# Designs tried in a protein design run: designed miniproteins, single chains, continued (3). Part 11

Each design is a single chain, and the fold is of that chain. pLDDT is the mean over its residues in the fold that is shown.

## One batch from the design tools (miniprotein)

Design m8351
Fold by ESMFold2-Fast:
Structure m8351 (fold): chain A 96 residues (1-96)
Amino acid sequence: SSFVKELEEKAKKLLEEDPANVEAAELYFLLAGYYAGHGRVEEATRYLLKALEIYEKAGKLNDPKVVLDLKAALRLARVLGAEEAVAAIEEALAKV
């Protein structure tokens, strides 16, 4: 998909400049939503975990906007049965 490739390339370039770039986390979050909307749970989980890792590196887990995004991701992950994503997001939110 041209859409997926474009977002992946943009995120990769942002991370090459700053491995804790929050804009890259937002792009991975969009990719997670895209794959979730298409029933592709494994791909959605991978992108959610990538976004979470960037937020942790950025020290943004206590940012109210990030907390709201993670809570939304947690609800989606529970609906999809994405157990690995659920565990990772719950652990991150417990640190807030």
Scores: mean pLDDT 84

Design m8352
Fold by ESMFold2-Fast:
Structure m8352 (fold): chain A 100 residues (1-100)
Amino acid sequence: MEEIEKLVEEALKLLEEAGKVLPEELDPLAMQIVNHLLEGLHLAKQGKYEEALKRFERAIEAARRLLEGARKMGNEELAKLVEEVIEKLKEIRKLVEEQL
């Protein structure tokens, strides 16, 4: 649990940095990632690992869409930050899967 919490905090910090260079049109995708991260952590803390896994998978999907948007706009700084978020989300997913 402590490792999952730490990775969620790291992903949220990366999303905060991404927010500084985020185009307004991509804001809904960033909000979806944040909401899925927070809900996934909440469910994991309750021992609902299968439901938490689904939330983190939705966060990865939203992050991939945000990455595509950043790349299409030529926003290299945002793309780099979102790639780091995706790697943190993959680590979180693996740790949650290990609880099943």
Scores: mean pLDDT 89

Design m8353
Fold by ESMFold2-Fast:
Parts: C-alpha cells; sequence; structure tokens
Structure m8353 (fold): chain A 92 residues (1-92)
C-alpha cells in the first residue's frame, strides 16, 4: 500500500547520502589544495553545492514520510551537510 512511497523515500535518502559523500570529498580535496587558491576555491564551491543537494534530498524524504526513523536519518544528513557547508563557506 505504501511500498512506492517507501521506495521513493529510500531513493531520496540515498541521493542525500551520495550528495553528502560528494561534499565531504570536495572539502577534503580543497583542504589538500592550500597552495593552489583558485583550485581550492572551486573545490569549496563544489562542496557547498553538493551539501545543498544533500540537504534538499533529505528534506524531500522528511516531507514524504512521518516515520520517526526516516525523520531522524534525514535530520542527521541535514546536520552533517550544513556543517560541511558552513566550514566550506568560512574557508572561502
Amino acid sequence: EEEERRRRVEELLKEAIDGLNAAKGWLSTAEKLKDNPVAAKQAYEHAIKSAEYAIEKAREAMELSTDPEVQARAQKLIDEAEKIKEKAKSLL
């Protein structure tokens, strides 16, 4: 009965996780590029965009499901992505 909605929620959470992992990867790349400010800036900008994507997908999952477990999983992803976004912005 709710199988399709459950599948969409899991897909959105996977997209949020993928976005968060991309943001972490870009942040790590930017930190290693300290001697190349142009490349570092581009990597921080990519980290911010990936974090914003993760937040968007996690919020969509929360909108589709009132399940406390889904809400908690999505909120954790949002919190982690927002920390990455703020760190990247502070280093631009």
Scores: mean pLDDT 87

Design m8354
Fold by ESMFold2-Fast:
Structure m8354 (fold): chain A 94 residues (1-94)
Amino acid sequence: METLEVLSKEELEELRKRLEKSLKENEKLYEEGKMTEEEYEALKKVYEIQMELLDILEKAYETGDPEYLKKALEFAKKQEPEVEKEKEKIEAKR
């Protein structure tokens, strides 16, 4: 929750760029056969979750509507255990 309170508009834009770059790099690795389908699917799921959270946060900054911040906090809290499980799968197979 603290992370969402600290993120500025500039930090959100930087995070988006990092996520987009990582997604493209992992897609290339998968297409080159350097990454398993299971690893790619796990990474893609993590990135999709993070991108969705980022979209909600960007809406909060655009509208100033506290409902979007509330949705972002609830989404992050709900998805944290799932993201950790997917990361564990990726690390175990490397």
Scores: mean pLDDT 72

Design m8355
Fold by ESMFold2-Fast:
Structure m8355 (fold): chain A 64 residues (1-64)
Amino acid sequence: GPREERRERQLEFSRELAANPDNPLYQVLREIGEKLREIGDEIDKAIKLSKETGLPFKEALEKV
């Protein structure tokens, strides 16, 4: 059915990316993932600082 066809296409797409790491789309997705991870790390540090100092989250984020 449509769900199986969509899943099959996703698996095929993943195989194509694995076969060609030089694909520009693969590079863009990797860059996006890296930036999201960096943002996540900053958020985690801000949460920790906020809990330790009692500062509002926004102010803690500006100090990280």
Scores: mean pLDDT 73

Design m8356
Fold by ESMFold2-Fast:
Structure m8356 (fold): chain A 78 residues (1-78)
Amino acid sequence: SKEERGRRIVERMLEVLDEIDPEKAREAREKAEREPTIEGQIRAVSETLGETEMTPEQAERVFAALRPYAEEIQEMIA
């Protein structure tokens, strides 16, 4: 289902963010929990990821982790 798939995407985004910045991951989770739709939740976490300072190596890890979901994320938030 869309909700199940979206929840999986949100969880993966939060997981990779937690590996980079646990404090930002906590903030992203709190923002996502305030969003009534799965699209809103994905957008909230995506925006926090975009605001997170990363080394090139950390950015590559994020891209690698989210690559399987890239098309679905784009469809849901754009």
Scores: mean pLDDT 80

Design m8357
Fold by ESMFold2-Fast:
Structure m8357 (fold): chain A 82 residues (1-82)
Amino acid sequence: MAEEARRALEAGDIERAAELAKQVADKMMQAVLDGNLDEAEKLAKELEDLIEDLRRRGHTDAAREISLYAQQKAAEAAKQLA
């Protein structure tokens, strides 16, 4: 999933990269809900790397959109952290 998003970024398919990054966020939250914290941590790091790559390449709007999506998913799954 995250590897596919990185390949899309390298190919210049920003819309595809954003879709795949949101999918990584969905899987990260599902891993939290399933109690699979190791997988959730791995996916969170991959998502952060994708957001940083987008910002470094000048796609700040896409990076912001993905960050907001991830924050919304985190709030849904990990309300105890609020």
Scores: mean pLDDT 79

Design m8358
Fold by ESMFold2-Fast:
Structure m8358 (fold): chain A 94 residues (1-94)
Amino acid sequence: MEELEELKKKLKELMKEAGVDKEKQEKIEEIINDIKNELGPLYAKAFLYGLLAMLSQDKKYADKATELYKKIKGETKSPAEIITEIVEELEKIK
């Protein structure tokens, strides 16, 4: 999954610039891997774009997150709502 790995690299760079702790970075990477394994790569990409949008404040990432989420759920939501729903879905599986 070339695109997913590319997004992960960009997220890691933005987290470093935002001063996110290494421990939190590792936990976020774990969550992304859990999403990919349990809910599939589209959910993982939506979550990644949501995080990218929140950290960069770039509307392009927010638009990509909502676009992917709409394809999955048939709805459009904010990046924060996408992240929250994905986390809640993972909690139901655990």
Scores: mean pLDDT 72

Design m8359
Fold by ESMFold2-Fast:
Formats: sequence, structure tokens, C-alpha cells
Structure m8359 (fold): chain A 85 residues (1-85)
Amino acid sequence: MEERIEELLERLARIFGVPLEELREAAREMIARRGEEATLRHLELVVAFVEDEEKRKKIFEELAKKDPSISVEELEERLKEGLAA
């Protein structure tokens, strides 16, 4: 994987507290489908967005609207658990 993509995945792993290898696998699949340049641009936008606590909270709130039974905190916890499994 390109070094820049690896750096972005490491940052996401730290933010969510999830295994880096799960994110690497997801990134490899995205590279295979969309190419490295498109994947890099996507990850840079995602990392910039989730590093902002308010923007990250907004993303989780939008995801919770698709399943109104899930709280923001529960959704964040499920993401950590799912990626750790």
C-alpha cells in the first residue's frame, strides 16, 4: 500500500481504537475497485472529517438516522467492536 494511505489508515485506527489490519484489508478492496488515487483522496477527506470531533459526531448522527434505535455512543461502540472482531 502507498505510504500515505498507510499513514491515513493508522490515524483512523487510533481514532476508532480498531485493528489496523481490518482497515488495511478494506483499503486494499477499495484500491482494487477504484484505484489508489481515488482511495487516497477518499481517505484524506474521511480522516480530516473524523479528526474534527464535531464532524465525526455529525457523521454518526446521520448513520443513526438510518437506524433510529442506535444512539451516537452505541453506534461508535459497535463500530469499534465490529472492527475488533
Scores: mean pLDDT 67

Design m8360
Fold by ESMFold2-Fast:
Structure m8360 (fold): chain A 62 residues (1-62)
Amino acid sequence: MKTVILVATSDEALEKALETAEKLKKAGYNVIVVKEPTVEEAIKKALELKEKYPDATVAVGV
């Protein structure tokens, strides 16, 4: 199963990530959405998740 990871650092970015996640789930993707308080923590979390899902596409929103 193809996995997409969306990491948001703001409430606005989180809203957009959730909208994108709904569209991707309808298309048959597994989607993980997380909120992190800083860009640095978002990058760290994205790397940790990429290690678990090496074929995943990762995007960070500010």
Scores: mean pLDDT 82

Design m8361
Fold by ESMFold2-Fast:
Structure m8361 (fold): chain A 77 residues (1-77)
Amino acid sequence: SESEKVEEFIEKVLKQAEEALKDPSLSDMEKIMILGAQIVSLATLRVVSEKLGDKESAEKAREAMDKLIAWEKELEA
């Protein structure tokens, strides 16, 4: 289903973010830049889903985006 494809995309983005956070060769600034790019991808998914009337996919993208924003804030502190 379309919802299943959205969930797979979100899981991939979150996994990439988690791998970046765990990478000891990356600086905190590099991690912030990587998370920022992934947040933009999720924000795009949310806007597109809203335009298509897919409120469930938009909400899933928003929740994933909020999670990445929280991780980014921890790196800035």
Scores: mean pLDDT 83

Design m8362
Fold by ESMFold2-Fast:
Structure m8362 (fold): chain A 71 residues (1-71)
Amino acid sequence: APVPWDAVGRALGLSGEALRAFFEGRLRLDDAQFTRVAAALARGGLTQREIAELLHVSQATVSRALARARA
């Protein structure tokens, strides 16, 4: 599935350059920002596995972030 970069950018309030810096490891996210990124990716149709692979984290980390994002 295509990565919804625009949705991720809106969730973080970041430009495309800042998103690139994040994925290059030059920008750190706090827990709230990470939760917003994971939720935006899931809303865009990515599975927990795809999100974990994209963000280079465990599926357990993604599962916890998505659980926090649910009302």
Scores: mean pLDDT 70

Design m8363
Fold by ESMFold2-Fast:
Structure m8363 (fold): chain A 70 residues (1-70)
Amino acid sequence: ADEFREMLEDVIKKNEKYLTEEELQRVRELIDRAVEALNANDPDAFYQALSEIVEILERAKKRKEEEEKK
């Protein structure tokens, strides 16, 4: 579980430049939820948390691209 948390935190650190403070806090909350779900052997909660993290990252990158067009 701890190794998985460190892996997710490394991914967020590499993408931090695309994230707002609110998105960064939300992603950190979702990492906690994913780790808790993994420890509870709850695959549905785990995949839901991961899906939301991916959606936040994709949305943040898309927003950055649109801002650069202005």
Scores: mean pLDDT 78

Design m8364
Fold by ESMFold2-Fast:
Structure m8364 (fold): chain A 104 residues (1-104)
Amino acid sequence: DPLARAALEVLERFLEYYGISFEQFVEVVREILPDADDSDARQILLAVVAHFSKEDEELRKMMEELLGPEHVKELEKVAESLKETDPELWEKLVKKVKELIENA
């Protein structure tokens, strides 16, 4: 599946760029959502990456090149949906990801 591969490549490049591991991100997700599996963590990470792409033009361009602009917009909607459904959860996720980036 080309889209699944592109999504994984976006996640790998984001994690490498900021010096964090997927395992560290899964630990962050599980502190907030103990029952989340790896698939849930990947979806949440893609939404977080889409959120950060609003602040980082290079990250946005990379995502659009790999996923296409339509899929980036879909991920932005997922991020907005998470923020609207549970703003405290969303703020905790973004804050912990920023802390991981700073401590990498």
Scores: mean pLDDT 76

Design m8365
Fold by ESMFold2-Fast:
Structure m8365 (fold): chain A 71 residues (1-71)
Amino acid sequence: SLTEAFAELAQAVRDGADPETLRRALEKMLEAIEKEGGPVHTYEVLLDAAREFGFDEIARRAEELIEKQRK
């Protein structure tokens, strides 16, 4: 679920996880958002985290989802 994906990402950040683990958590959150939808704030959290950790492809997909939510 989106809630579980968010919790996994938050835990990975707290644990100082390696880049591969962080990327996997971000991809899982992106997939959950694409499948279930959610509030714009959740998309913005994904975008900010992807940008902070340098995952450009995930950031681009998050930006597209935010734009769709505004329409």
Scores: mean pLDDT 77

Design m8366
Fold by ESMFold2-Fast:
Structure m8366 (fold): chain A 73 residues (1-73)
Amino acid sequence: SKKEQALAFMRQQLAAAKVAPEDAQARLGILEAVLDEDEDGLRELLRRVHPDITEEQLERAIELARQDRAQLL
């Protein structure tokens, strides 16, 4: 599927760039939430990474994720 191809490509890029495992896992989780239109999961991930994030910043990030998804799929 397009989702599996996108995740595999990202995983390969992160490995080639020698990104730390915890950072790579966070980036893959964000990409998967974007591709799945899992806005609630994306909100939870963003709050975990940025505990001080405001609701305004969070909703702006969700809107940007919608735009990114449209370009990827």
Scores: mean pLDDT 78

Design m8367
Fold by ESMFold2-Fast:
Structure m8367 (fold): chain A 90 residues (1-90)
Amino acid sequence: SEVIEELEKLVKEIEEAIKNKDYQGTLDAARKALEILRKNPVATDREIEAAEQAVKRMEEALKNKDFDGFRRAARELIAIAESVIRRLKR
């Protein structure tokens, strides 16, 4: 599925950007993943809300140079995306 491939690609982009300390690239990939989740009927309203809160925490952490908080929020978004990917594969 095109949606599965795109979400899996974005999860890998987030993980690689974090590894390279590319915080802007991480946030950009996270925002793209959130947009896909919002448009996907398999993603629950609770998961979309949690993903929106994770992206908001990433934005706030980056402004405050809280890179530990940024990485925690990014991992939360990855976990939500991976949960949706698993359900899409069923």
Scores: mean pLDDT 89

Design m8368
Fold by ESMFold2-Fast:
Structure m8368 (fold): chain A 116 residues (1-116)
Amino acid sequence: MELQPLKPGDEVTLTLAVTYPEDADVERVRKIAERALQETMERLQKELGVNVKGEVRVTPLPGADSAVAAATAVQNGKIVALVISPRAPTVEDAVRAAVEGLLEEMKKRYEEYLKS
């Protein structure tokens, strides 16, 4: 899959998708995800100069004992970054791994642009 280069002023849509044990508090899961997404959007705008929109999707997984989060950045219908967390015992750990990985991947692509 060919990933599009990231440039200052670009419009990017972030999606944070969280899969969690079905017995977890949905409102708490959503709050954790929304907060992490908002902080990530603010950092991307500040550090890379990109215009960012964000969406959170939370899905219970029957029979799961752990959480997984996937963070995706899309520009003009093309994926510019995608990070999937390892399975984690908490939603907070899964979400943190996904958003930190996404921010690192986005920064790396922006630095490649600056060096070009």
Scores: mean pLDDT 81

Design m8369
Fold by ESMFold2-Fast:
Structure m8369 (fold): chain A 55 residues (1-55)
Amino acid sequence: PVPERDPVTGEPLVRGDVSGKVMPRSLAEELRKTMAPDEPLRSVEDLRKEEEKLA
């Protein structure tokens, strides 16, 4: 599985819902401030928990 945290910053990784890109939370927050907040972000850890709920 993908790492839960960015190896550079140590922050939780999140995934852009529209772009599908995985990025550190701090970077995602910076992009949200600059761009329209139309792309909901969820951490990789949260996505993993959602998969566990389906089982």
Scores: mean pLDDT 60

Design m8370
Fold by ESMFold2-Fast:
Structure m8370 (fold): chain A 97 residues (1-97)
Amino acid sequence: MKFRITIKITFGEMSMEEAKKKAEEFINKLEELAREKGLKVLRIELVGVAISDGKAVIVISLELEGTEEQVKAFAREVKKWALEQGAEEVEVKIEKL
């Protein structure tokens, strides 16, 4: 089955350059984690990086192919890893395509 995963990661205060660097590191890690969970990565896109209200917000979209169980396992690992990287909040939206 195909799924669209939208990941919104919120950090505290940082520069735009630091936020962009974190976005690139996240994209690489998301691709790795998806493959580890047996998901096929069809698309990965940096939707945006913004500094707002003293917070850095990164939005990444993925299109993945696999099972609902694999996608849920991926989402759990993404949230865990992002929090370990110092994220204040992580939102993961899963949509069946």
Scores: mean pLDDT 86

Design m8371
Fold by ESMFold2-Fast:
Formats: structure tokens, C-alpha cells, sequence
Structure m8371 (fold): chain A 90 residues (1-90)
């Protein structure tokens, strides 16, 4: 699973690749419950697209790592400014 996140103020844009529609729905629920955010999610092919409103940039990057960790115990993450990538090996 590859998770890319971008923070824009209090809005977090997340793209998770290699997840099913059911896993995409679970990711949205987990983010909403953990961060108290308003979440909009949709799924296309093997990709989950998430917009979370109310996350700080730090919480946005934490969400990317959390998502990867839902699918693997082996997670590698990198952060560059407002962007982050987290990889969970299945």
C-alpha cells in the first residue's frame, strides 16, 4: 500500500494506492474517528481518494502513516514540506 498526503492549511488530501473499496471506507472512518475531521472519500480502480477537513499539517502526515500501518507492520515514511509518502508492505 502506497499512501501520499498533501496538507493545505486545515485540509488534508490523501491518495492511498492498492486498497479495496471496503478498505477505503474503513480508512475514511478511522480518520474521522481519530482526528474528528469531516471526511469525503471515493474509490476508483485500486485507489482511494480522501479529503479530510480539520486536520493540521502534522495530523495530515500522521494520518498517512496510520493508513499505511493499517495494512502492514513494515512502514517506511518520508516527509517533504507539505507532502508525505508512506509505504506499507503487505
Amino acid sequence: VVVRARAEGKICHIVAEGVTPAECAKIAQVIEEKFGATVVAWHDGNTCYITAIGLTPEQCFEAAVLIASMFSKDVEAEREGDEAVAVGFR
Scores: mean pLDDT 81

Design m8372
Fold by ESMFold2-Fast:
Structure m8372 (fold): chain A 68 residues (1-68)
Amino acid sequence: MVHMTLVGSQEVTFKTGTTVSVKVYRGEDDVVYVELTIEENGKKTVLRYKLSPDSVVSLISREEWELE
């Protein structure tokens, strides 16, 4: 059985009315799961990613770059 713990969440609403929510879960052996929810005009799109520890730093840097 896989144990996942919610370790962080962030929600950003853009001036265009689009809301992006990010939830980060920590599994066993430092495996990280990221759930990205995009809501626009009442439509929800959910994307899920599984990341190695080395990939976490890269992902955070990319998100910073794209959201600024």
Scores: mean pLDDT 65

Design m8373
Fold by ESMFold2-Fast:
Structure m8373 (fold): chain A 82 residues (1-82)
Amino acid sequence: ELKEEVDRRIARLEELIDELAPHFPQVAERLRKEVDALRKEYEANPDDEETLRKILFELDVLEAIARIHLVNSRLAEERKRK
């Protein structure tokens, strides 16, 4: 079900954002605002499959951005060790 998939993807992305927040608070805040905008669109159009598919695509993009920043966080920790 597309609705269940949207809910799962939002929850996963929120978890990634929480992990990012201590390292990149500005990026985390921006991502939270993007997720909030998508959640509002979902609440306005919960039964429109085309809108839900678009939201899932946008969530995939935001998750990719979050993961890139998590990798950058790991690189920063490696630099501190040196």
Scores: mean pLDDT 79

Design m8374
Fold by ESMFold2-Fast:
Structure m8374 (fold): chain A 80 residues (1-80)
Amino acid sequence: MRHLLVATVEVEPGKLDEVAEQIRKAAEELGASASIQKVDDTTLSVGVLAPDEELARELAEKIAAIPGVKSVRYRILPLP
């Protein structure tokens, strides 16, 4: 069952583009596709379609570990 990872990522000032690129790379390495939207100069909205919940969780953990990330709030939603 496909899962949607929805995350709000707070980043250090000046690190928005760098963090967005690292999120894209992390998703690609796990075989997932990420949609990243700039909310403001320090906030990203991230949506990822993952083949399972475990991969979605792994990606959320990888995002939280990216240098320049201050906090991550996320939900994993099952899709029909």
Scores: mean pLDDT 82

Design m8375
Fold by ESMFold2-Fast:
Structure m8375 (fold): chain A 67 residues (1-67)
Amino acid sequence: MTKENVMAGIKSLILQGRYEDAVKASKQLAETGEMTPEELLEVADYLESLGQEEHAKELRELAKKLE
């Protein structure tokens, strides 16, 4: 899977209002190395822009733990 396909899938979930699914998928992809800390921060910023501050915080904490 290309990086473009991964990010497109996550953004699609967010656009559908499936914030918990987007967070869960992002965490799983980060744990397998399919998503970088920078990509986690991009998803977190997008969630925060939509008012999903707690979900954004979870991804920022994971990105910090990864480095």
Scores: mean pLDDT 80

Design m8376
Fold by ESMFold2-Fast:
Structure m8376 (fold): chain A 84 residues (1-84)
Amino acid sequence: SELEEAIRDLRENGVARGLSEEEVRELAALLERLLAAARAGDAAAVREAAKGILELAHRAARPGAAVDEAMAEALAERFVAQVA
């Protein structure tokens, strides 16, 4: 599944792409919640997890921190498209 692959890629390469260890853990936890909600068919939980990912992306947005923001937004957008 694409989401399982995204979670693995994030854990293996997230720091190399500019995320902190803390950001990788937080984003991975959000993606795992999103995966569990999608598997359970819980649309409300999917929306809540997707919102959390978008909030993380906005929080990571800083002048000069484009890599963190772009990675978080790309993962959130990719997953929302997959579930919607």
Scores: mean pLDDT 66

Design m8377
Fold by ESMFold2-Fast:
Structure m8377 (fold): chain A 83 residues (1-83)
Amino acid sequence: MEELKEKLKQLAETYKNLADRYKKISDAYRDSADGLRELAEKHPEVAEALRQAADFARDISDEYENLANKYKKLADELEKLVE
């Protein structure tokens, strides 16, 4: 029983670390999207291309945030099994 609980605890920690990493990636793409949108407002000559790039970056950010949330929930579920 203890061996199983320890392995589940280690797996939960791995999933927490993955959630943190995916959240950081999500945040980086969100920051990039915001920066590109600000550049589009200041540079009308390339605004369309910058907005398209910002939309793409936002989409990637949302996907990584969803992954982070899923791994966090999985880690939380495994932690409940440790006790």
Scores: mean pLDDT 88

Design m8378
Fold by ESMFold2-Fast:
Structure m8378 (fold): chain A 82 residues (1-82)
Amino acid sequence: SDLEEARKAVEEGDGARAAELGGIAAHKAAEAGDVEAAKEAYEAAVKGVKVGSENPARAVGGTIAAIGSAWHAALQAGLKEF
């Protein structure tokens, strides 16, 4: 799954891939109404951002778009940060 691949990418230090896949997984889970999976995938994407600093231009462009979309979808599904 996208979430499992995102988690593997975090473990392997591939922050850009982790952030993109985590964002995509969070968006899909939020669309399906699976708020727990959406939260876990969003957290994986955030970890990917922290790891992915070695390629800032690529990480910033793709990752911010993916995380923004995932966060917006998660909020629409009722997921909230505290």
Scores: mean pLDDT 67

Design m8379
Fold by ESMFold2-Fast:
Structure m8379 (fold): chain A 75 residues (1-75)
Amino acid sequence: SIQQVQDDRATRMSQMVNVQNQINSLRDQMMTAIQQGDWSAYDSTQRQIDGQIDNYYTINNDINRVTTQLQSMQS
């Protein structure tokens, strides 16, 4: 049970790293769009970045919840 909660937390932390990598990739795409004057691509990429930031905060909240659960199981 405790091991399963620890594994869940580790999985969510891995997902957070993946979201950070995706945001960095999207920022690079946004820079390319600016250089090419492609404002449609810029706008689309900015919306995708905003969505990934929301995902990041959701995952972080889930990690905090799982951490609280783990602490309650050890008390």
Scores: mean pLDDT 86

Design m8380
Fold by ESMFold2-Fast:
Structure m8380 (fold): chain A 65 residues (1-65)
Amino acid sequence: LLEEARERVRRGDVEGAIRILEEAADRGDLDTTVEIARMLSPHSTSSTAPRIAGAVLRAIGIELD
């Protein structure tokens, strides 16, 4: 997951990297989720930032409304 997400970000496939981030979050893999979110941070937009933040919070066990 982490290396696949890194490759997606390197290729400019931000949407593909977000899908991998959400998969890591769904597994409860906090370390992987946080690392992918850090890689996506400089590429975040108003539409992607909430999804990135939501995935990190879900991995921690915090539910967004």
Scores: mean pLDDT 76

Design m8381
Fold by ESMFold2-Fast:
Order: structure tokens, then sequence, then C-alpha cells
Structure m8381 (fold): chain A 68 residues (1-68)
């Protein structure tokens, strides 16, 4: 399975792609992909990491909704 370092690298790459995207529809799609990825990780995450992941997912959902 993916290491924590690989997951962090993936999330940073996804954030950079979202920041670079100027088309609102594509930016929403990238945000939705990132949310889905974090939700999948949350399902297997240790209990101590869940509150931080839930807060990050909520922040990304707010960013997505602000673009609509």
Amino acid sequence: MMTGEQLVAELLARLAAIDAETDPARRIALLEEMIARLEAFLATAPPEHRPDLEAQIEALRQLRDDLR
C-alpha cells in the first residue's frame, strides 16, 4: 500500500494542479477527485488521524462549493 510520504506527495501534487487550473469546471472536478481520495484514505486511517482528515475534507468541500 502507499506510504504516508507517498500520500503526502500525491496530495501536494493534487493541490498544485487545483491551484494551476483556471477553468472552474475542471477545478471543481479536481477538488472532487481529491475529496474522494481523502475519503478513501479516511476509511482506513488510524483513529488519531481522522479528525484532521475530516477537517481537510470539509475545507475542500467548502472550496468546491465556493466555485459553484
Scores: mean pLDDT 77

Design m8382
Fold by ESMFold2-Fast:
Structure m8382 (fold): chain A 70 residues (1-70)
Amino acid sequence: SLEAVLALPVEEKAAYAMEQLIRDQGLSEEEAIRAVVFAFKAAGIPLTEEQVRAAMERRDELVARYRAAG
């Protein structure tokens, strides 16, 4: 559900955003990491580049959790 998705950890949301950028827009992993770091900073979410890179390493697991909620 949308409510379940909105309640997800920020790392799962970041992983899903990177997955969409790679699959739908053809970005590289590095480009997707930088785009998500920039977007989350612009949105006032205090997510570090290290945390976004950790989410990329666990992308398949975190994306599966995001999809299970939505």
Scores: mean pLDDT 81

Design m8383
Fold by ESMFold2-Fast:
Structure m8383 (fold): chain A 62 residues (1-62)
Amino acid sequence: SKKEKIRELVLEESGITMQIMKLYLQSKTASPEEQKELAGKIEELQAQADKISAERDAILAS
């Protein structure tokens, strides 16, 4: 169960990381205003990834 939960969290974190990368690539061709909006979205996704990472670390520490 512990191993299965960690695997799920890793896959979820990976999916979010791929979304961040996509938005980051989009920002390279965006206007300055659009870049700010994309940066905000990336920040939200990074916070979600950090939460998942913290959950994984807590499971590993227990």
Scores: mean pLDDT 85

Design m8384
Fold by ESMFold2-Fast:
Structure m8384 (fold): chain A 100 residues (1-100)
Amino acid sequence: VDEAIEALVRAVKEATKKLKEEYGIVSAEVVVSPDSVRVVGTAKDGKVIEVDITSKLTPEQRATLGRLASDPALSDQYGEALRRAMRAVAEALGVEPSPG
């Protein structure tokens, strides 16, 4: 499970950086489904850009994440995976502190 979550976090961080650099996204969310993992970014003008990162995961990592997303008994692990992924999004979108 930890290896799959670490792979998810890494893939999300890289996809978010790319979306920020290419499209200027200001927010993003991570969508984990049994068959796919996607990063959905929103630009300042409201334009939505979606990147499929399923191919960045091994079949075993994808199977683990799909199980986390679909099994109610694993809801705590799924919540932790999403929290870590969203932390990676926030980190990748980080703005330099402006002196006030």
Scores: mean pLDDT 75

Design m8385
Fold by ESMFold2-Fast:
Structure m8385 (fold): chain A 80 residues (1-80)
Amino acid sequence: SIEDLEEEIKEAMALMQAGVTVTTLRKEGKEELAELLRKVVDVYLEKGDIEGLYETVSEIAKLVDEGKYEEARELALEAL
């Protein structure tokens, strides 16, 4: 159904956002946080929790955009 396709699109959107955020973090020299975000993505994908993936990646991305790296790191660690 279209709803099933929306789930797949949501996953793709979360993965694209994660990729952009990882790239930004690496450019800023925040390699540890970039690696943590990559691990968070892997954990949610292994669980099949696409909603949690989308919500967590979106929140981490917002915190990174705001320069709140410590809060982003704490959120990433909670997901692991």
Scores: mean pLDDT 86

